Designed miniproteins, single chains, continued (4). Designs and how they scored, part 41

Each design is a single chain, and the fold is of that chain. pLDDT is the mean over its residues in the fold that is shown.

## One batch from the design tools (miniprotein)

Design m13408
Fold by ESMFold2-Fast:
Structure m13408 (fold): chain A 81 residues (1-81)
Amino acid sequence: HMLSGYEIRERLKKNPKFKEIQELYEKGEKAGLPQSDILLAAAYAIETGKKITLDDVDEIVEKYRERAKEFYEKLNEALQK
């Protein structure tokens, strides 16, 4: 089953491998971005290995919105392993 936003954030904090993704999540929350947009951008970063900034979030959301479920499933798998 998919992790909640709280569970995702807690797992990112505990694993130093995901430090940059955790920083993206925290910056997105402070900027007032929708949690769904932040999660999609974080999932994209983890799946592709690309470094993503806040400025990239809108582009990622627009481009990959229809594939959001696929990226969320990949994020859930990465954080549970």
Scores: mean pLDDT 75

Design m13409
Fold by ESMFold2-Fast:
Structure m13409 (fold): chain A 97 residues (1-97)
Amino acid sequence: PSKEELDAEVYEALAEIYITLARQAIEKGDTKGAVDALEKAVEMLRKVKELGYEPSEETIDAVIEVAKRAMEVAEKQGDTENSERAKKILEEAEKIK
């Protein structure tokens, strides 16, 4: 494999780690922590695309799922800022596909 291919695999693995951290934050009611982690996941997926590779649909769908859940939890808490951030992440993840 090329260095670029290996770098793309590392970025996707990092995205998966950030998605896991976002899920854990949501379980604790930490909407800011969830959104912070999801923003990093999207950044990693963009790096995969910048290297000329496609992120897996499964990983993109996981970001979409967790962003929707973060938005619901933030709305329930009255956290308008992180609800809007989660909505932005959802839009960005849909564009990566």
Scores: mean pLDDT 88

Design m13410
Fold by ESMFold2-Fast:
Structure m13410 (fold): chain A 90 residues (1-90)
Amino acid sequence: LAARLAALEAEIRAQLARIPEDALAKALASVADALHAAQLAGDTAAQRAALEALADRLAEALRASGASAAEAEELRALLLEHARVYLESL
C-alpha cells in the first residue's frame, strides 16, 4: 500500500510541477474548506466529492498551462486513484 501511494505521489508530483504555483494554490484553496468540513464530520462521501472537485480543477489548471486533453485526463485519473486508495484506508 505505502509503496503504491508513493509511486502515485511521484507521478502526481511530476505532473503538478507543470502547473504554475499560483494556479496550483488557487485550485487547492477552492476545495480546502469543503474538504476540511467533510473530514471533521467523518463524511466519506463529502470527502470523495471534494477530492473529485480538486482533481477536476488541477486537471483544468494543467490544461490551461498548455498540456493536452489526454495529459490532463491522465493527471485527473492519477488523483482519483490516490483519493480512492486514501479513502478506502479510512
Scores: mean pLDDT 81

Design m13411
Fold by ESMFold2-Fast:
Structure m13411 (fold): chain A 71 residues (1-71)
Amino acid sequence: ADPAQQAADCLALLQAIDAGDTDALRRLLQEKPEALLHFKTSFGLPENYINSFVKDPDKRLLCLAVLAEFE
């Protein structure tokens, strides 16, 4: 309902993914599961973003594992 909050939530998800911060990523998705839907609407499938832009294979694997917990 708040586009500024939705943009902030998507940016927070991007920052957590780029950093490989799985604790922040999991916390964000637990507090606001709708942020994943907003991310899909704005940036496409999160797994596609991770596979395209996260170059560190360890960070990529960890982020994908957290996303799998949330569908």
Scores: mean pLDDT 78

Design m13412
Fold by ESMFold2-Fast:
Structure m13412 (fold): chain A 82 residues (1-82)
Amino acid sequence: MEREKRIEKIVEEVKKIKTDEELRELVEGLSEEEIEEVIKKLEEEGDFLLAEKVRSIAIALYIAKQLIKIGEEFDEELAKKK
C-alpha cells in the first residue's frame, strides 16, 4: 500500500518534468525496482513514449555506473601495486 502510493507519486513527478536533466536526476534517485514499477505504470496509462524515455535514462545511468565501478576497480588495482 505505502509502496504503491510512492510509485504513483513518482509517476506524477515524472509526468510534470519537462527537461531531460530533471528526469535524469529523478531516475538517478530511484532504485531499480522503483524504476521498473514506474515504467510499468506509465505503460499501463498509455504513456509509452515517456516509459521508453525513463527506461533509456535508467539504462544509460546503469552503464555509466558500471563504467565508473570498472574505473574505480582499475584505480584500486593500480594503487594496490604501489
Scores: mean pLDDT 75

Design m13413
Fold by ESMFold2-Fast:
Structure m13413 (fold): chain A 73 residues (1-73)
Amino acid sequence: MSRQEVEQMIEHAMELIRKLVELMKRGEISREQLLAAFEKLKGEMDELAKTLDPEMQRQLEAAKKEMEEIVEK
Protein backbone atom coordinates (compact mmCIF):
# COMPACT_ATOMS: atom_id res chain seq x y z
CA MET A 1 0.00 0.00 0.00
CA SER A 2 1.42 3.39 -0.99
CA ARG A 3 1.90 6.33 1.40
CA GLN A 4 -0.67 8.30 -0.63
CA GLU A 5 -3.22 5.47 -0.22
CA VAL A 6 -2.67 5.44 3.57
CA GLU A 7 -3.03 9.24 3.76
CA GLN A 8 -6.25 9.07 1.68
CA MET A 9 -7.62 6.31 3.93
CA ILE A 10 -6.89 8.41 7.05
CA GLU A 11 -8.65 11.43 5.47
CA HIS A 12 -11.71 9.31 4.57
CA ALA A 13 -11.80 7.80 8.09
CA MET A 14 -11.65 11.27 9.69
CA GLU A 15 -14.47 12.53 7.45
CA LEU A 16 -16.59 9.45 8.26
CA ILE A 17 -16.13 9.97 12.02
CA ARG A 18 -17.01 13.68 11.72
CA LYS A 19 -20.17 12.80 9.76
CA LEU A 20 -21.20 10.15 12.31
CA VAL A 21 -20.69 12.60 15.20
CA GLU A 22 -22.89 15.15 13.37
CA LEU A 23 -25.60 12.51 12.86
CA MET A 24 -25.46 11.65 16.58
CA LYS A 25 -25.75 15.34 17.56
CA ARG A 26 -28.85 15.60 15.31
CA GLY A 27 -30.35 12.54 17.04
CA GLU A 28 -30.22 10.47 13.82
CA ILE A 29 -28.02 7.79 15.43
CA SER A 30 -27.28 6.80 19.04
CA ARG A 31 -23.94 7.19 20.82
CA GLU A 32 -23.87 3.37 20.96
CA GLN A 33 -24.05 3.19 17.14
CA LEU A 34 -21.28 5.82 16.83
CA LEU A 35 -19.03 3.88 19.23
CA ALA A 36 -19.69 0.58 17.41
CA ALA A 37 -18.76 2.13 14.04
CA PHE A 38 -15.61 3.68 15.56
CA GLU A 39 -14.54 0.35 17.13
CA LYS A 40 -14.83 -1.35 13.72
CA LEU A 41 -12.78 1.42 12.11
CA LYS A 42 -10.08 1.17 14.83
CA GLY A 43 -9.87 -2.59 14.22
CA GLU A 44 -9.33 -2.04 10.48
CA MET A 45 -6.67 0.61 11.20
CA ASP A 46 -4.86 -1.70 13.67
CA GLU A 47 -4.73 -4.48 11.04
CA LEU A 48 -3.42 -2.03 8.43
CA ALA A 49 -0.77 -0.73 10.87
CA LYS A 50 0.80 -4.22 11.06
CA THR A 51 1.69 -3.97 7.32
CA LEU A 52 3.18 -0.44 7.50
CA ASP A 53 6.62 0.92 8.37
CA PRO A 54 7.12 2.48 11.86
CA GLU A 55 6.75 6.06 10.55
CA MET A 56 3.38 5.33 8.92
CA GLN A 57 2.28 3.35 12.00
CA ARG A 58 2.87 6.46 14.16
CA GLN A 59 0.90 8.62 11.70
CA LEU A 60 -2.00 6.13 11.84
CA GLU A 61 -1.86 6.04 15.68
CA ALA A 62 -1.92 9.87 15.78
CA ALA A 63 -4.98 9.90 13.48
CA LYS A 64 -6.69 7.30 15.72
CA LYS A 65 -6.08 9.54 18.76
CA GLU A 66 -7.59 12.55 16.94
CA MET A 67 -10.66 10.46 16.06
CA GLU A 68 -11.03 9.43 19.73
CA GLU A 69 -11.03 13.13 20.74
CA ILE A 70 -13.69 13.93 18.11
CA VAL A 71 -15.88 11.02 19.30
CA GLU A 72 -15.48 11.97 23.01
CA LYS A 73 -16.75 15.52 22.42
Scores: mean pLDDT 78

Design m13414
Fold by ESMFold2-Fast:
Structure m13414 (fold): chain A 88 residues (1-88)
Amino acid sequence: KLKEKLKKVLEEAAKQFKEQGTQLKSGVNSASEIAKMIAELLRKIIEDGKEEHKKRAKEALAELLELPEEVESLSLEELLEIFEEIAE
């Protein structure tokens, strides 16, 4: 259920990026590409292991996705798994 909600949010974000000319990097115009970028960033934060960085990442995701309760209920590692699956 949450994976489907996140996928829809990323699909809307991809559409907005394409329509408004806003892009994070070349080719970022699909939910899959946005999910790959988020997964890459989360993986680096998890590998860094600093609690303040993990907390800030969860706060930023909650704001970006407008799903604060869902994001807060999951660990950063669980969020990474969901974004990796959307990226497939």
Scores: mean pLDDT 69

Design m13415
Fold by ESMFold2-Fast:
Structure m13415 (fold): chain A 67 residues (1-67)
Amino acid sequence: SKAENAAGAGALAAATALTPEGSALGRQGMDLGKQGNWKEGAEAARQGGLAGGNPGLAEYSYRGAMS
């Protein structure tokens, strides 16, 4: 589901983050996805990947969550 994809993207962003900000945003994306708020969850996961120092992973995870 879109919510599961957003939660997964957030979890991946948190797990791979090179910064505390990226980890926090990734966890926020995961929590929002678990709540069914998949659009905000996917965006938080993307921001987490960007803040975590991996813009390519951020784009890939975001697109996967939105599909």
Scores: mean pLDDT 76

Design m13416
Fold by ESMFold2-Fast:
Structure m13416 (fold): chain A 64 residues (1-64)
Amino acid sequence: MRELVIRTPVLDEETVREARELVRRLHEQGRLEDTEIVLEADDITPEGARGLQELGAEVEALRA
């Protein structure tokens, strides 16, 4: 299994948008199933938290 780590000082809406693009690319390459995505941040915005929950649900659906 591969691990992909995304580091950011603040996990905001823009960071979630970039992570979503990366998830889409991994899915298109058939690598999403074998890749664990880890997000590391010192702080998180409310918008970032909501976007992350939505992205997590999308990833689970794509892996099913």
Scores: mean pLDDT 78

Design m13417
Fold by ESMFold2-Fast:
Structure m13417 (fold): chain A 86 residues (1-86)
Amino acid sequence: MIAERAEAAVKAVEAAKDAIAAMLQKEYGLSAAEAEAAAAQIVERVRGLAEKIIAAAEAGDLELAEEMADKLEAQVDALIAAAKAT
C-alpha cells in the first residue's frame, strides 16, 4: 500500500514531465533543453524519495513511511497543479 502510493507519485510526476518542463521554460526563462533537464532532475528527485519511503516501509517503520508518503504526495500534487495552471 505505502509502496504503491510512492510508485503512484513517481508515475504522476513522470506523466507531468513535459508540462513541468513547459512551466519551467515559461516561468524561469529556461531554454527547452534546460527545462527538459530540470524536469528530468525533478523526476529523479521524486524517484529517490519514493525509494526511501519504500525502504522505510520494508524496514517496518510504517509511521515514518506514511509521513514521508503524505509529504511526497502533497508536493507532487502541488507541482502538477502549478504545471497545469501554466
Scores: mean pLDDT 84

Design m13418
Fold by ESMFold2-Fast:
Structure m13418 (fold): chain A 90 residues (1-90)
Amino acid sequence: STLYNTYRFHPKIIALENDLGVLYIAKALGLNVEELDQKEAEVVAQMAEELIKLNPTPVDDPDQERDRILTVLSERFGLPDAVLEQAKRL
């Protein structure tokens, strides 16, 4: 089970998931995809950071855990590889 599955109903995580939903609709309406990809990267990076803060368990490699969480979130929300790569750099 991922940290997302554990904390997905936390108010901070719900708010960020709603932000991703708004960006998804904006892309579907044909708005600037490159700008929206950057905004999705910022939201998913923030979601990973909030999930890490909520986790009471010490992590041996915080950077590796962050990358793993970002990959899981990218797959869960159907985000493009470009968004995942941008989020990893944030």
Scores: mean pLDDT 83

Design m13419
Fold by ESMFold2-Fast:
Structure m13419 (fold): chain A 98 residues (1-98)
Amino acid sequence: SEAAYEKLLEFLEKAKEEGKVVLSRGVSVDEAKKKLVLAFAAVKADVDAEEVLEKIKKELEELLKKGYRITGVEEGEVETAEGPTKALFVTVEGPSFD
């Protein structure tokens, strides 16, 4: 879904514009269905936001090259060092989902 991928990129660019870094983590993995849920949270940190953004983009491009698809985006919250933090939950599905 291009719309889901565009929403993710928009979230990452907004975080960069606000001088925040994006933390990414796995929330759930279903290896049999090749389904991943990743959470992205924007936090204040004294690190290079542009460098973190480029790393995330590279990881996403690698998944897409392996045949994974971004099929869903949902807003939620995750626990960070700052407490409950607004996050984007991204569903990534493999070429053999189901």
Scores: mean pLDDT 72

Design m13420
Fold by ESMFold2-Fast:
Structure m13420 (fold): chain A 61 residues (1-61)
Amino acid sequence: TPSPNELLQEIAALVRELRARDASEAVLEEADRLVKQMEEEGTYEAAVRAREQLRALLAAL
């Protein structure tokens, strides 16, 4: 089970990878929305969910 800091590092890395792979503006907007929602909720469960959803966005490229 990753620590909160490890989760946040993974989330940041996933967002960087989406940008590095020239994801569309719509995909980058969705990624930004997911990160904002995670920050607004402020829970560990929200961070886990954001990581999973960002992984799904990356896998769909």
Scores: mean pLDDT 84

Design m13421
Fold by ESMFold2-Fast:
Structure m13421 (fold): chain A 64 residues (1-64)
Amino acid sequence: SRRERLARANVRFASAMEAARKDPILQRELDRIVREGPDTPATSPEAQAAREGLRAIREELEKK
């Protein structure tokens, strides 16, 4: 369901945010993904997880 998919996306994004606390490069990548959208290039697994989470959230909300 949408609710379950959003919950998983939120967990992925939260994990990426935790990793970003010690990595300014990752923090900048996450900021850019949030600003420019889920198609923003991601080089680390943490940034990929954040991008995946945001993509899932936006797709569920946009397509309904």
Scores: mean pLDDT 71

Design m13422
Fold by ESMFold2-Fast:
Structure m13422 (fold): chain A 98 residues (1-98)
Amino acid sequence: FDEALDTFIANYHAATPEEIAAIRAAITDPEERRVFEAALALAEADTPEARAALAATLAEAVEAALERARAEGLGEEDEAAARARIAELRALAAEYRA
């Protein structure tokens, strides 16, 4: 899984417009772009309802990207990281709905 993307999501409040543009420009894979755009939308969400819906959307995008990456020979460490992220996002979506 893309470590730079994970770092960006965790530190969105510190991200510059230039960093966002650079990441977007570097992504050539449609599934990676889907994950990035979903992550950006979640980071920008201001309400619990929006965060719940977008966290679920991001979990689905990561799951789709993981399925394809596995077919292409994804490393064990990257697969474990992606699965942990999916579980965290689904838990977050459930928490925001409560």
Scores: mean pLDDT 68

Design m13423
Fold by ESMFold2-Fast:
Structure m13423 (fold): chain A 97 residues (1-97)
Amino acid sequence: MTEEEIEERIERIVAEYVKAYPNLFFEAGYASSADLDKLDEAVREAIEKAKKEKEDVEVKVDENTWAKVEYGKKEEVEEKVREKLRKLLEERRKRAA
């Protein structure tokens, strides 16, 4: 397995984690199941803006839905998940080799 494949898996798990726990990354009041994908895209854009400005940003998802993204929470979750998964995969590769 290549290092790119390992990184891709970590990113997928992080993305699934963000989808499972969106409230950890933003102060959203409400989101409909029909518009969940749009909310995920809006959160991603807000996080990228927050990284550049190092501040929380508000994103309008639709006419009645708003989300406020906390830059620090995303990085904490990603760093912990990435570190744990990377170490687990590296140990497994050493055992298999």
Scores: mean pLDDT 48

Design m13424
Fold by ESMFold2-Fast:
Structure m13424 (fold): chain A 75 residues (1-75)
Amino acid sequence: MDEELSRLIAELERLVEKSKNPKLQELFDKALRAIVEENYEEAIKYLKEMIEVGKDDPEIVETAKRLLELLQKKL
C-alpha cells in the first residue's frame, strides 16, 4: 500500500473515532473495505458521503478530500 494512502486512512480513522459520530464510523468502515477490495469508485462514493455528513468538521473534510483525490488517480 502507498505510504501516503496508509497515512491518510490512519488519520481519517483517528478523526472519525474522535468525532464519536456513528454514521461517519459506518461510512469509514465501508470506504476502507472498498479500498482493500480495490473498488475505488465505491470508496469515492462513501468518502463523498463522509464529506457531507462531516461538513462541520474541517479536518474530516480535508482528510477525506485528500484521500478521495488520491483514489481518483487510480481510476
Scores: mean pLDDT 85

Design m13425
Fold by ESMFold2-Fast:
Structure m13425 (fold): chain A 60 residues (1-60)
Amino acid sequence: MRKTLEALVPSSVSDAKIEQMIAAVRELLARRGWRLTAVEITPDPSDSSWRRITLTMEQL
């Protein structure tokens, strides 16, 4: 089974900080029997001051 999670972060947040947040989410998901299979980071089309992070996960 696949699920997607979306989050908005300010575009001022550094790529390094986003990487740290994704690593933390990956670890939390692994603890719950989920694998993070895809990460997409795009500017929010409605407001360029935000970036949209889309996480795709699959149940193990």
Scores: mean pLDDT 79

Design m13426
Fold by ESMFold2-Fast:
Structure m13426 (fold): chain A 76 residues (1-76)
Amino acid sequence: EELKKELERVKRELERQGYTPEEAEELINAGAATPEEIADDVAVLEAAGYRSAAAVLRSLSRYQELRKKLKELKEK
């Protein structure tokens, strides 16, 4: 339950940043979508001062990680 609420919160945050849930899912599926790759991009953007873009990518990484955990819980 807590995990599901957190997943919805992250989706809502992505929507606030201008992404639809469908667009967020497309971005996750578009190949550069491992949490590690997104974390690297976040670090680069933060170092360059693009904090808003970094926050969006951080939300995407968190969404992907939470989706993976939710799927694992459903399959148990």
Scores: mean pLDDT 64

Design m13427
Fold by ESMFold2-Fast:
Structure m13427 (fold): chain A 70 residues (1-70)
Amino acid sequence: MSPEELRTLSEATMYHIKGAVYKRFGDLEEAIEAYEKGLKVLESHPNPSPELKEEAEALRKEIEELKERL
């Protein structure tokens, strides 16, 4: 990965972890917000690697699941 892709993935991963922590403690709206921020970071990259695409898909699934619980 390029340094730019690695920074993008790292930032998105931080939001994914933050969302997972909120989800664990039942803060579902905050979890969704964190996952959506991570997804926006990934979607802003013009040439997403397979790793960025995989992380984006994981975040989309988390957002879908949590919205069903609200």
Scores: mean pLDDT 83

Design m13428
Fold by ESMFold2-Fast:
Structure m13428 (fold): chain A 70 residues (1-70)
Amino acid sequence: ISSAFLGAIVPREKAEEAIAVIRATPGVRSIRVEEFGDKVYILAAFASAEAARAAAERLRELGAEVRLSV
């Protein structure tokens, strides 16, 4: 079973919504959140590449900069 990782950068005003999107994604394994000024950096691990891609698409709609490692 291969793990998938997602890194996202969002404005602080959207951080709560972004975290909620990741938490609501089936197969999320872990979430790490780091705040830097007006930005929030989120790193999440997923059980599948499909779960990570689903979360990434929703985060991009929020204006997040998203990177996937699958």
Scores: mean pLDDT 81

Design m13429
Fold by ESMFold2-Fast:
Order: C-alpha cells, then structure tokens, then sequence
Structure m13429 (fold): chain A 59 residues (1-59)
C-alpha cells in the first residue's frame, strides 16, 4: 500500500546520511512527472521527503 511504502521511505531516510537522502529527494519531481514511474516509488520518495523535513535537511 502507499502507506507501507511511505513508512519504508521514512525508515530509509532515518538510516542514511544527508547525501543519500538529498539524492533520493532530487528524484521526486521527475518521478511524479514520468508516467512510467512505478506507483510504489512515489510514496516511498514522499516518505524520504517527510523524514528529511523532520531532520531539517530540507525546508
């Protein structure tokens, strides 16, 4: 489910350094615009973005 992938993204962001997290977030806009993006990737990247904001990596 989208919620499960979002939670996986949050855990990914908790377990990786800022460089890895920023690189993952850089994909989110392109992923949302690409119709060939796997549906699970978007909620996963959104989970990473959510945790990155909580950690103060991004605004």
Amino acid sequence: SDEEYRELGIEFAKNHNEVVVRNAIAQIEDARRDPNTPPELIPFLEGIEEEAKRRGIIE
Scores: mean pLDDT 82

Design m13430
Fold by ESMFold2-Fast:
Structure m13430 (fold): chain A 68 residues (1-68)
Amino acid sequence: SVAAYRRLAIGLLRHETARLLAQESDPAKRAAIEALTAEAVARLERATSVEEIDQILQETGRRIRELA
């Protein structure tokens, strides 16, 4: 179901963000990663299709990589 996939996506995003934050020492980058994650979780909670969930995850991953 879309609801089950959404919950999985949010869980995976939170897990990946925690892993990234454990390796990041720059306070500004840490704050940016946390802000992007909060925004993405809010968007995922409103998502109504698998395609929308996939798009949010891809966009968020790209934005986090651009902080490197």
Scores: mean pLDDT 88

Design m13431
Fold by ESMFold2-Fast:
Formats: structure tokens, sequence, C-alpha cells
Structure m13431 (fold): chain A 89 residues (1-89)
């Protein structure tokens, strides 16, 4: 059905977003993250803002995954990423 096709599209897009988040957090944890120097804000302030926005996004992704009944593996990954973000805040 069209509804099932849309659900599968959302799942695929969510998985890609979660992969991107995981890579970003790995770079933050390794101290290798680079910000483009177009802001006058200090790096630590920028990082704190980005991590706060990321926590909100992960909360939304978790709610979305649970509402659609997405695989438990994806839910577990999102919860792990939330814990990693909170450890950095």
Amino acid sequence: SMEEARKQQILAELKRDIDDVERFLAEVEAGTVEFHPESTLPRDVLLHIVLGLLEAALDFYLDLAKKYGFPQELIDRIEELRERVRALL
C-alpha cells in the first residue's frame, strides 16, 4: 500500500539520519569535530548548542520510531545516542 511504502521511506531516511548522528558523536568524542569558522561564537558554546539541538532531535526520532513500530534495533541505537549526547552535555 501507499501508506506502507511511505512508512518504509521514513524508516530508510531515519536510519540515514541516525548513521549521520553516530558519526558526528564519534568525532565529538574523539575531539576531531571541525566547525566552519563563520561564527564568532567560541567552539565550546557552538558544540553545546549543537548537542542540545541533537538531544531534542533524538527525542523526536525516538517518539517517531516507537509510533511507527520501527525495529527494536533502531530504537536501541537512538537510546544509545541519547545517552552519549547527555554524557557530553
Scores: mean pLDDT 82

Design m13432
Fold by ESMFold2-Fast:
Structure m13432 (fold): chain A 103 residues (1-103)
Amino acid sequence: SLRDTIKRFAALVEKIAPASQQALVKAIVARIEQALDAKDYSALLRAISRLVTIVLSNLKASSQDIKQFSQLLNKFHGAVVKKDWDAAVKTLNEIIELIKKLS
């Protein structure tokens, strides 16, 4: 499910984030849970983008990697707006795999 994929994404972000950012990550994850429960997909997209920014600030990402993350976030945004949950899950899994590759 989308929720389960988001939980795996959040857990990975928590592993990457330094101790100084742990409280911020947990606050964003709580906002994601609230957005999912409220079906507030605009808030969900903003929160996911914030978590990706935290990942990028803590990884040795090249300009090409940053571009790839941007492209994947745009695909995820499009899938969520269309309520294409299968495409949203697939794209978020691609983001997870890219993070794992760079970690």
Scores: mean pLDDT 87

Design m13433
Fold by ESMFold2-Fast:
Structure m13433 (fold): chain A 77 residues (1-77)
Amino acid sequence: GWLAGQRDTLIEALDILIEKHKDNPELVKALQAARDALRNGDYDAAIEHLEQALKINPGSVVLEALLRGVRALKAAA
C-alpha cells in the first residue's frame, strides 16, 4: 500500500544515512532509534529521534527532508 511504500522509502534513506555516518556514534544512535520507531509505526518517536539527530547535525537538508517525510506519514495515517 501507499503508506507502507512511503515508510519503506524513509527507512531506506535512514539506512543510507546511518552507513554514511557510521563513525559518528551519537548521530548513528539517533538515526537507528528513528528507523526502529518507523518500523514499529511509532511516528511520534521517529520525529523526536530525528529532531535529536538534527540537533547533532544542524542544517542537514537530508535530515530536514526525512523529518518532513515522517510528519507527512503521521498526518496521512
Scores: mean pLDDT 84

Design m13434
Fold by ESMFold2-Fast:
Structure m13434 (fold): chain A 72 residues (1-72)
Amino acid sequence: GKEEEEKAKELGAHKAIRKALDIAKARGQKVLSVEIEITDEKVTATIKTDEGTIEVSVSIEEAKEELEKLEK
């Protein structure tokens, strides 16, 4: 339902940010800015670092599957 879609978007945003930050940390890069784009299809976290840009996308479908696992 609509509530599941909103929760999936929130979970997708958190998951995308976490993955992007983990990549920056693994590369030893400094995080300068964080941007999030949320669509009905996917969430994209874009992190600008001192060495470049890191983009991570999580599909809303993937986020819904993870949400279902957490609510069981």
Scores: mean pLDDT 80

Design m13435
Fold by ESMFold2-Fast:
Structure m13435 (fold): chain A 88 residues (1-88)
Amino acid sequence: FLESVGSSLEKLPKEEQIEKLKEEAKNIIETNLENLKEDGYSEEEAIKLIAESIAEQVNDEEIKEKLLKAKSLEELKEVMEELIEKEV
């Protein structure tokens, strides 16, 4: 095709699809973290709650264990990137 008008995720190379999903996942995590902190949770408690919520939806036991062991926002983002790379 000679024209690309508005590329969807399905029309992107796999590497670009993965990168966009990683960016979206990071944004969702950061938004949930801020919402939980506004509700009175500490950053550590909020990270644990987000990780537990994601882990309940994950079928990969290794990724689930890594999520439950995540103690920082950066560790949580790294595990989410690994999950996206395995699922896509």
Scores: mean pLDDT 74

Design m13436
Fold by ESMFold2-Fast:
Structure m13436 (fold): chain A 65 residues (1-65)
Amino acid sequence: SELELARRIARVVVDTMRARGASGEEIIATVERVAEDLVRAGEISEEAGRELIATARELVAAAEA
């Protein structure tokens, strides 16, 4: 599903950036840009873009708890 794709993209971006020492703020900013780019390109819906950002925020928050 499109939402499963969005969650997978969020996981890959968060895990990759975290492994490179990026801050939670940098990760969220990058995911927001990726979501905007994918929606603009017609690769995912606006709903999937929101799910991508929401998933990344959840993953970042969980790591900082």
Scores: mean pLDDT 86

Design m13437
Fold by ESMFold2-Fast:
Structure m13437 (fold): chain A 95 residues (1-95)
Amino acid sequence: SVEELLEKARKEALEKAKALKDNMDKNNAPVSLTQLLMSLEIVDIADKLVQELLKQGVPKEEALKLAEELIREVSEEVGADAQFAVDLFRSGVES
């Protein structure tokens, strides 16, 4: 179902972003680099979610909206820049 795809993608994005943040924090990486890498991971998972939603017959506009909502939710939870991640995702859609 669409809900199961969203839950799976959200869980994967949260797990990967949190693991990345923890590893970067332990190595005293710059906050800006940690923010960028978290955003890239979240956006990659969101792009894959869009493809899976399209295969389920979800309209492109709705699939993109659901992916953007996931990006915002996950970014807020892990302390990433939600607007930056959304802008990055939108730039990929235009490509």
Scores: mean pLDDT 85

Design m13438
Fold by ESMFold2-Fast:
Order: sequence, then C-alpha cells, then structure tokens
Structure m13438 (fold): chain A 90 residues (1-90)
Amino acid sequence: DALDRISDERVREFARRLMEEVGLSPRTAATVASTALSTADVLGVPHERAKEIALEVAKRVYEEYSKSSPGVLTLRIVDEVIQALKEEAK
C-alpha cells in the first residue's frame, strides 16, 4: 500500500500518526508526511516542530474540507503545511 512504499521510516511513522490522529487516508497521509518532513529539511525546521505544525494544519483543513474530494483535501493540506513551515523558518 502507500505506506509500504515509503522508504524513510520517519515519514512512514508520521504518516501513520496523521491517519490515526486526523483520519487522513493512507495516500493523503503519505503525501502530507513526506512534504512536511522534506520541506522542514530544506528550511531547517526541526522535525518534531514540523510534525506539530503539520498535525495542527491537517486537523484544521480536514474539518473545513472533510466533504471535498481526496485530491482537493490533499492539495489544501500540503499548501497550508508548506506555508506554515515557511513562516516558522522566519
């Protein structure tokens, strides 16, 4: 499945948390986890802080877009996570 194809254990563990704590589908969770941790690495944000931000953003966006298509939900979470991490890096 989508999680089994993730080679980075940190990304896989965070994707599982997004599924369990937010209710994201495996594919959305994998995309959000990968984007959050990769963006954090580029921006120099610590992974623990990036995970806190991504979880908060995912919960907020999921509440607002819960009835949207999975693709729309995934894009909105990814966009807002990237924006939040850029603000954290300032």
Scores: mean pLDDT 82

Design m13439
Fold by ESMFold2-Fast:
Structure m13439 (fold): chain A 70 residues (1-70)
Amino acid sequence: VKELVDKAREKLEEAKTVEEHNEKVREIGEELEKAFSKDVANEVTGLLSESGRTGEESLERGVELALKAG
């Protein structure tokens, strides 16, 4: 769980353009879908797409939802 969040943060920090950011969000969504569910992936990627400013909080919220589902 923590490893996926840390990896996602590193990918987002590497994004220099909006297009790169959107691509990294897509990659994060695929990882989350495989580890948790499509619902968690869709919710987290939706939040990340709205603002890079709230990316960390969105990832933490997504992880919290995944833990409650387990």
Scores: mean pLDDT 64

Design m13440
Fold by ESMFold2-Fast:
Structure m13440 (fold): chain A 98 residues (1-98)
Amino acid sequence: HMSKEEIEEIDKKILEELEKREKELEKQLSEEEKKELEELIKELDKKWEEMKKKKVPTSEMIAEIQKFLDSIKNPRIRELVALHAGKLLLEEFKEKMK
């Protein structure tokens, strides 16, 4: 069994790597793509909060996120939205570990 401190250290490293990748990709985006990304992240955040309010099982949350990602036609924007979704899922797992 892992200690709480060990789990927090792993979470920190994963989040730092996700943030680094996100910043690298964001530098490659046009102003129009950045606006599209912002709107999609807001939509994903709204959907995530609605699913949490309804106490949707994590497996169904993952399925809804995958469906949302599949709707994104721009591969760079889709990757950035997927990275954001990954951070949301990581935080949800952290909350459930007690």
Scores: mean pLDDT 77

Design m13441
Fold by ESMFold2-Fast:
Structure m13441 (fold): chain A 65 residues (1-65)
Amino acid sequence: MVPEEDLEEARRRLRELTEEAREAAEKGDNRKAVLLAVAGAIVASTVPELVEEAKRAMEEIEKLI
């Protein structure tokens, strides 16, 4: 399992990326929103514990674009 310290850092990074993606989508910057969502998915792919959280966040962002 990923160390708790690394898990907390990855979770914070995922939250930042999903928040920026949501803001970009709300502003109509669909390209930026997609790129940030992909970056979040890459972070989740290296941390199995975040897969479900990232999947839900990406689905919400994709519905906005």
Scores: mean pLDDT 74

Design m13442
Fold by ESMFold2-Fast:
Structure m13442 (fold): chain A 77 residues (1-77)
Amino acid sequence: MALKATQLANAYIAEANALLATDPNSADAFLNLAAAYHLLGKYNDAIANLNKALALDPNNVNLKILLSLINNELKAA
């Protein structure tokens, strides 16, 4: 399963880099980075990028859902 997660994470990173090339303050770019780090098990990096995305788009329900999911995984670890 790690191989599939790594491929999906690389896809999110590529999309985030494309978004940041056009808009360095893209909430979608930081969401994609957070999703990639979450898939790689890098929870601190995922949370940092989620906080950046939430600062740019505080009413985004998908960001709040992902943050809740990561916090639950941290408590389970």
Scores: mean pLDDT 78

Design m13443
Fold by ESMFold2-Fast:
Formats: C-alpha cells, sequence, structure tokens
Structure m13443 (fold): chain A 73 residues (1-73)
C-alpha cells in the first residue's frame, strides 16, 4: 500500500544519505546523489506506487551505489 512505499522511500533516503557522507570518490557521490533523487521521487509518488514497485526502484538504486563502491571504493 501507499504507507509501505513511503516507508521504503524514507529508509532509502536515510541509507543513501549515509552512503553519500561516507563516499570517498566522486563516482560514489554521484551514484548516491542519483539514488537519493530516485528515493525522493518514490516518496513524492508513494500514493501511486505499490510496495513491490517502490522496493524494485530502491533495489536498483542501491545496486548502482554498491557497483560504484566496488569499482571506486
Amino acid sequence: GAAGARTIALTGIHDFREALKNAKSEEIREAAEKAIEAAEQVLRDHENLSEDEAAAIMTEAGREVREAEKKHG
């Protein structure tokens, strides 16, 4: 439901902001900033998204941050 999508987005924003604070390269910072933007979009659109759709978007955003960390961390 909408409440689940909202919670997923807020958790994502928190986690990606922590990744941004701990980022040691420009590439990791850019990935984290894009992930925060994606999470903020899910938060804005939470009434129109299922929990599964929100989780899929956040999983993809988190994957991009982890890939940047593996390559540039």
Scores: mean pLDDT 84

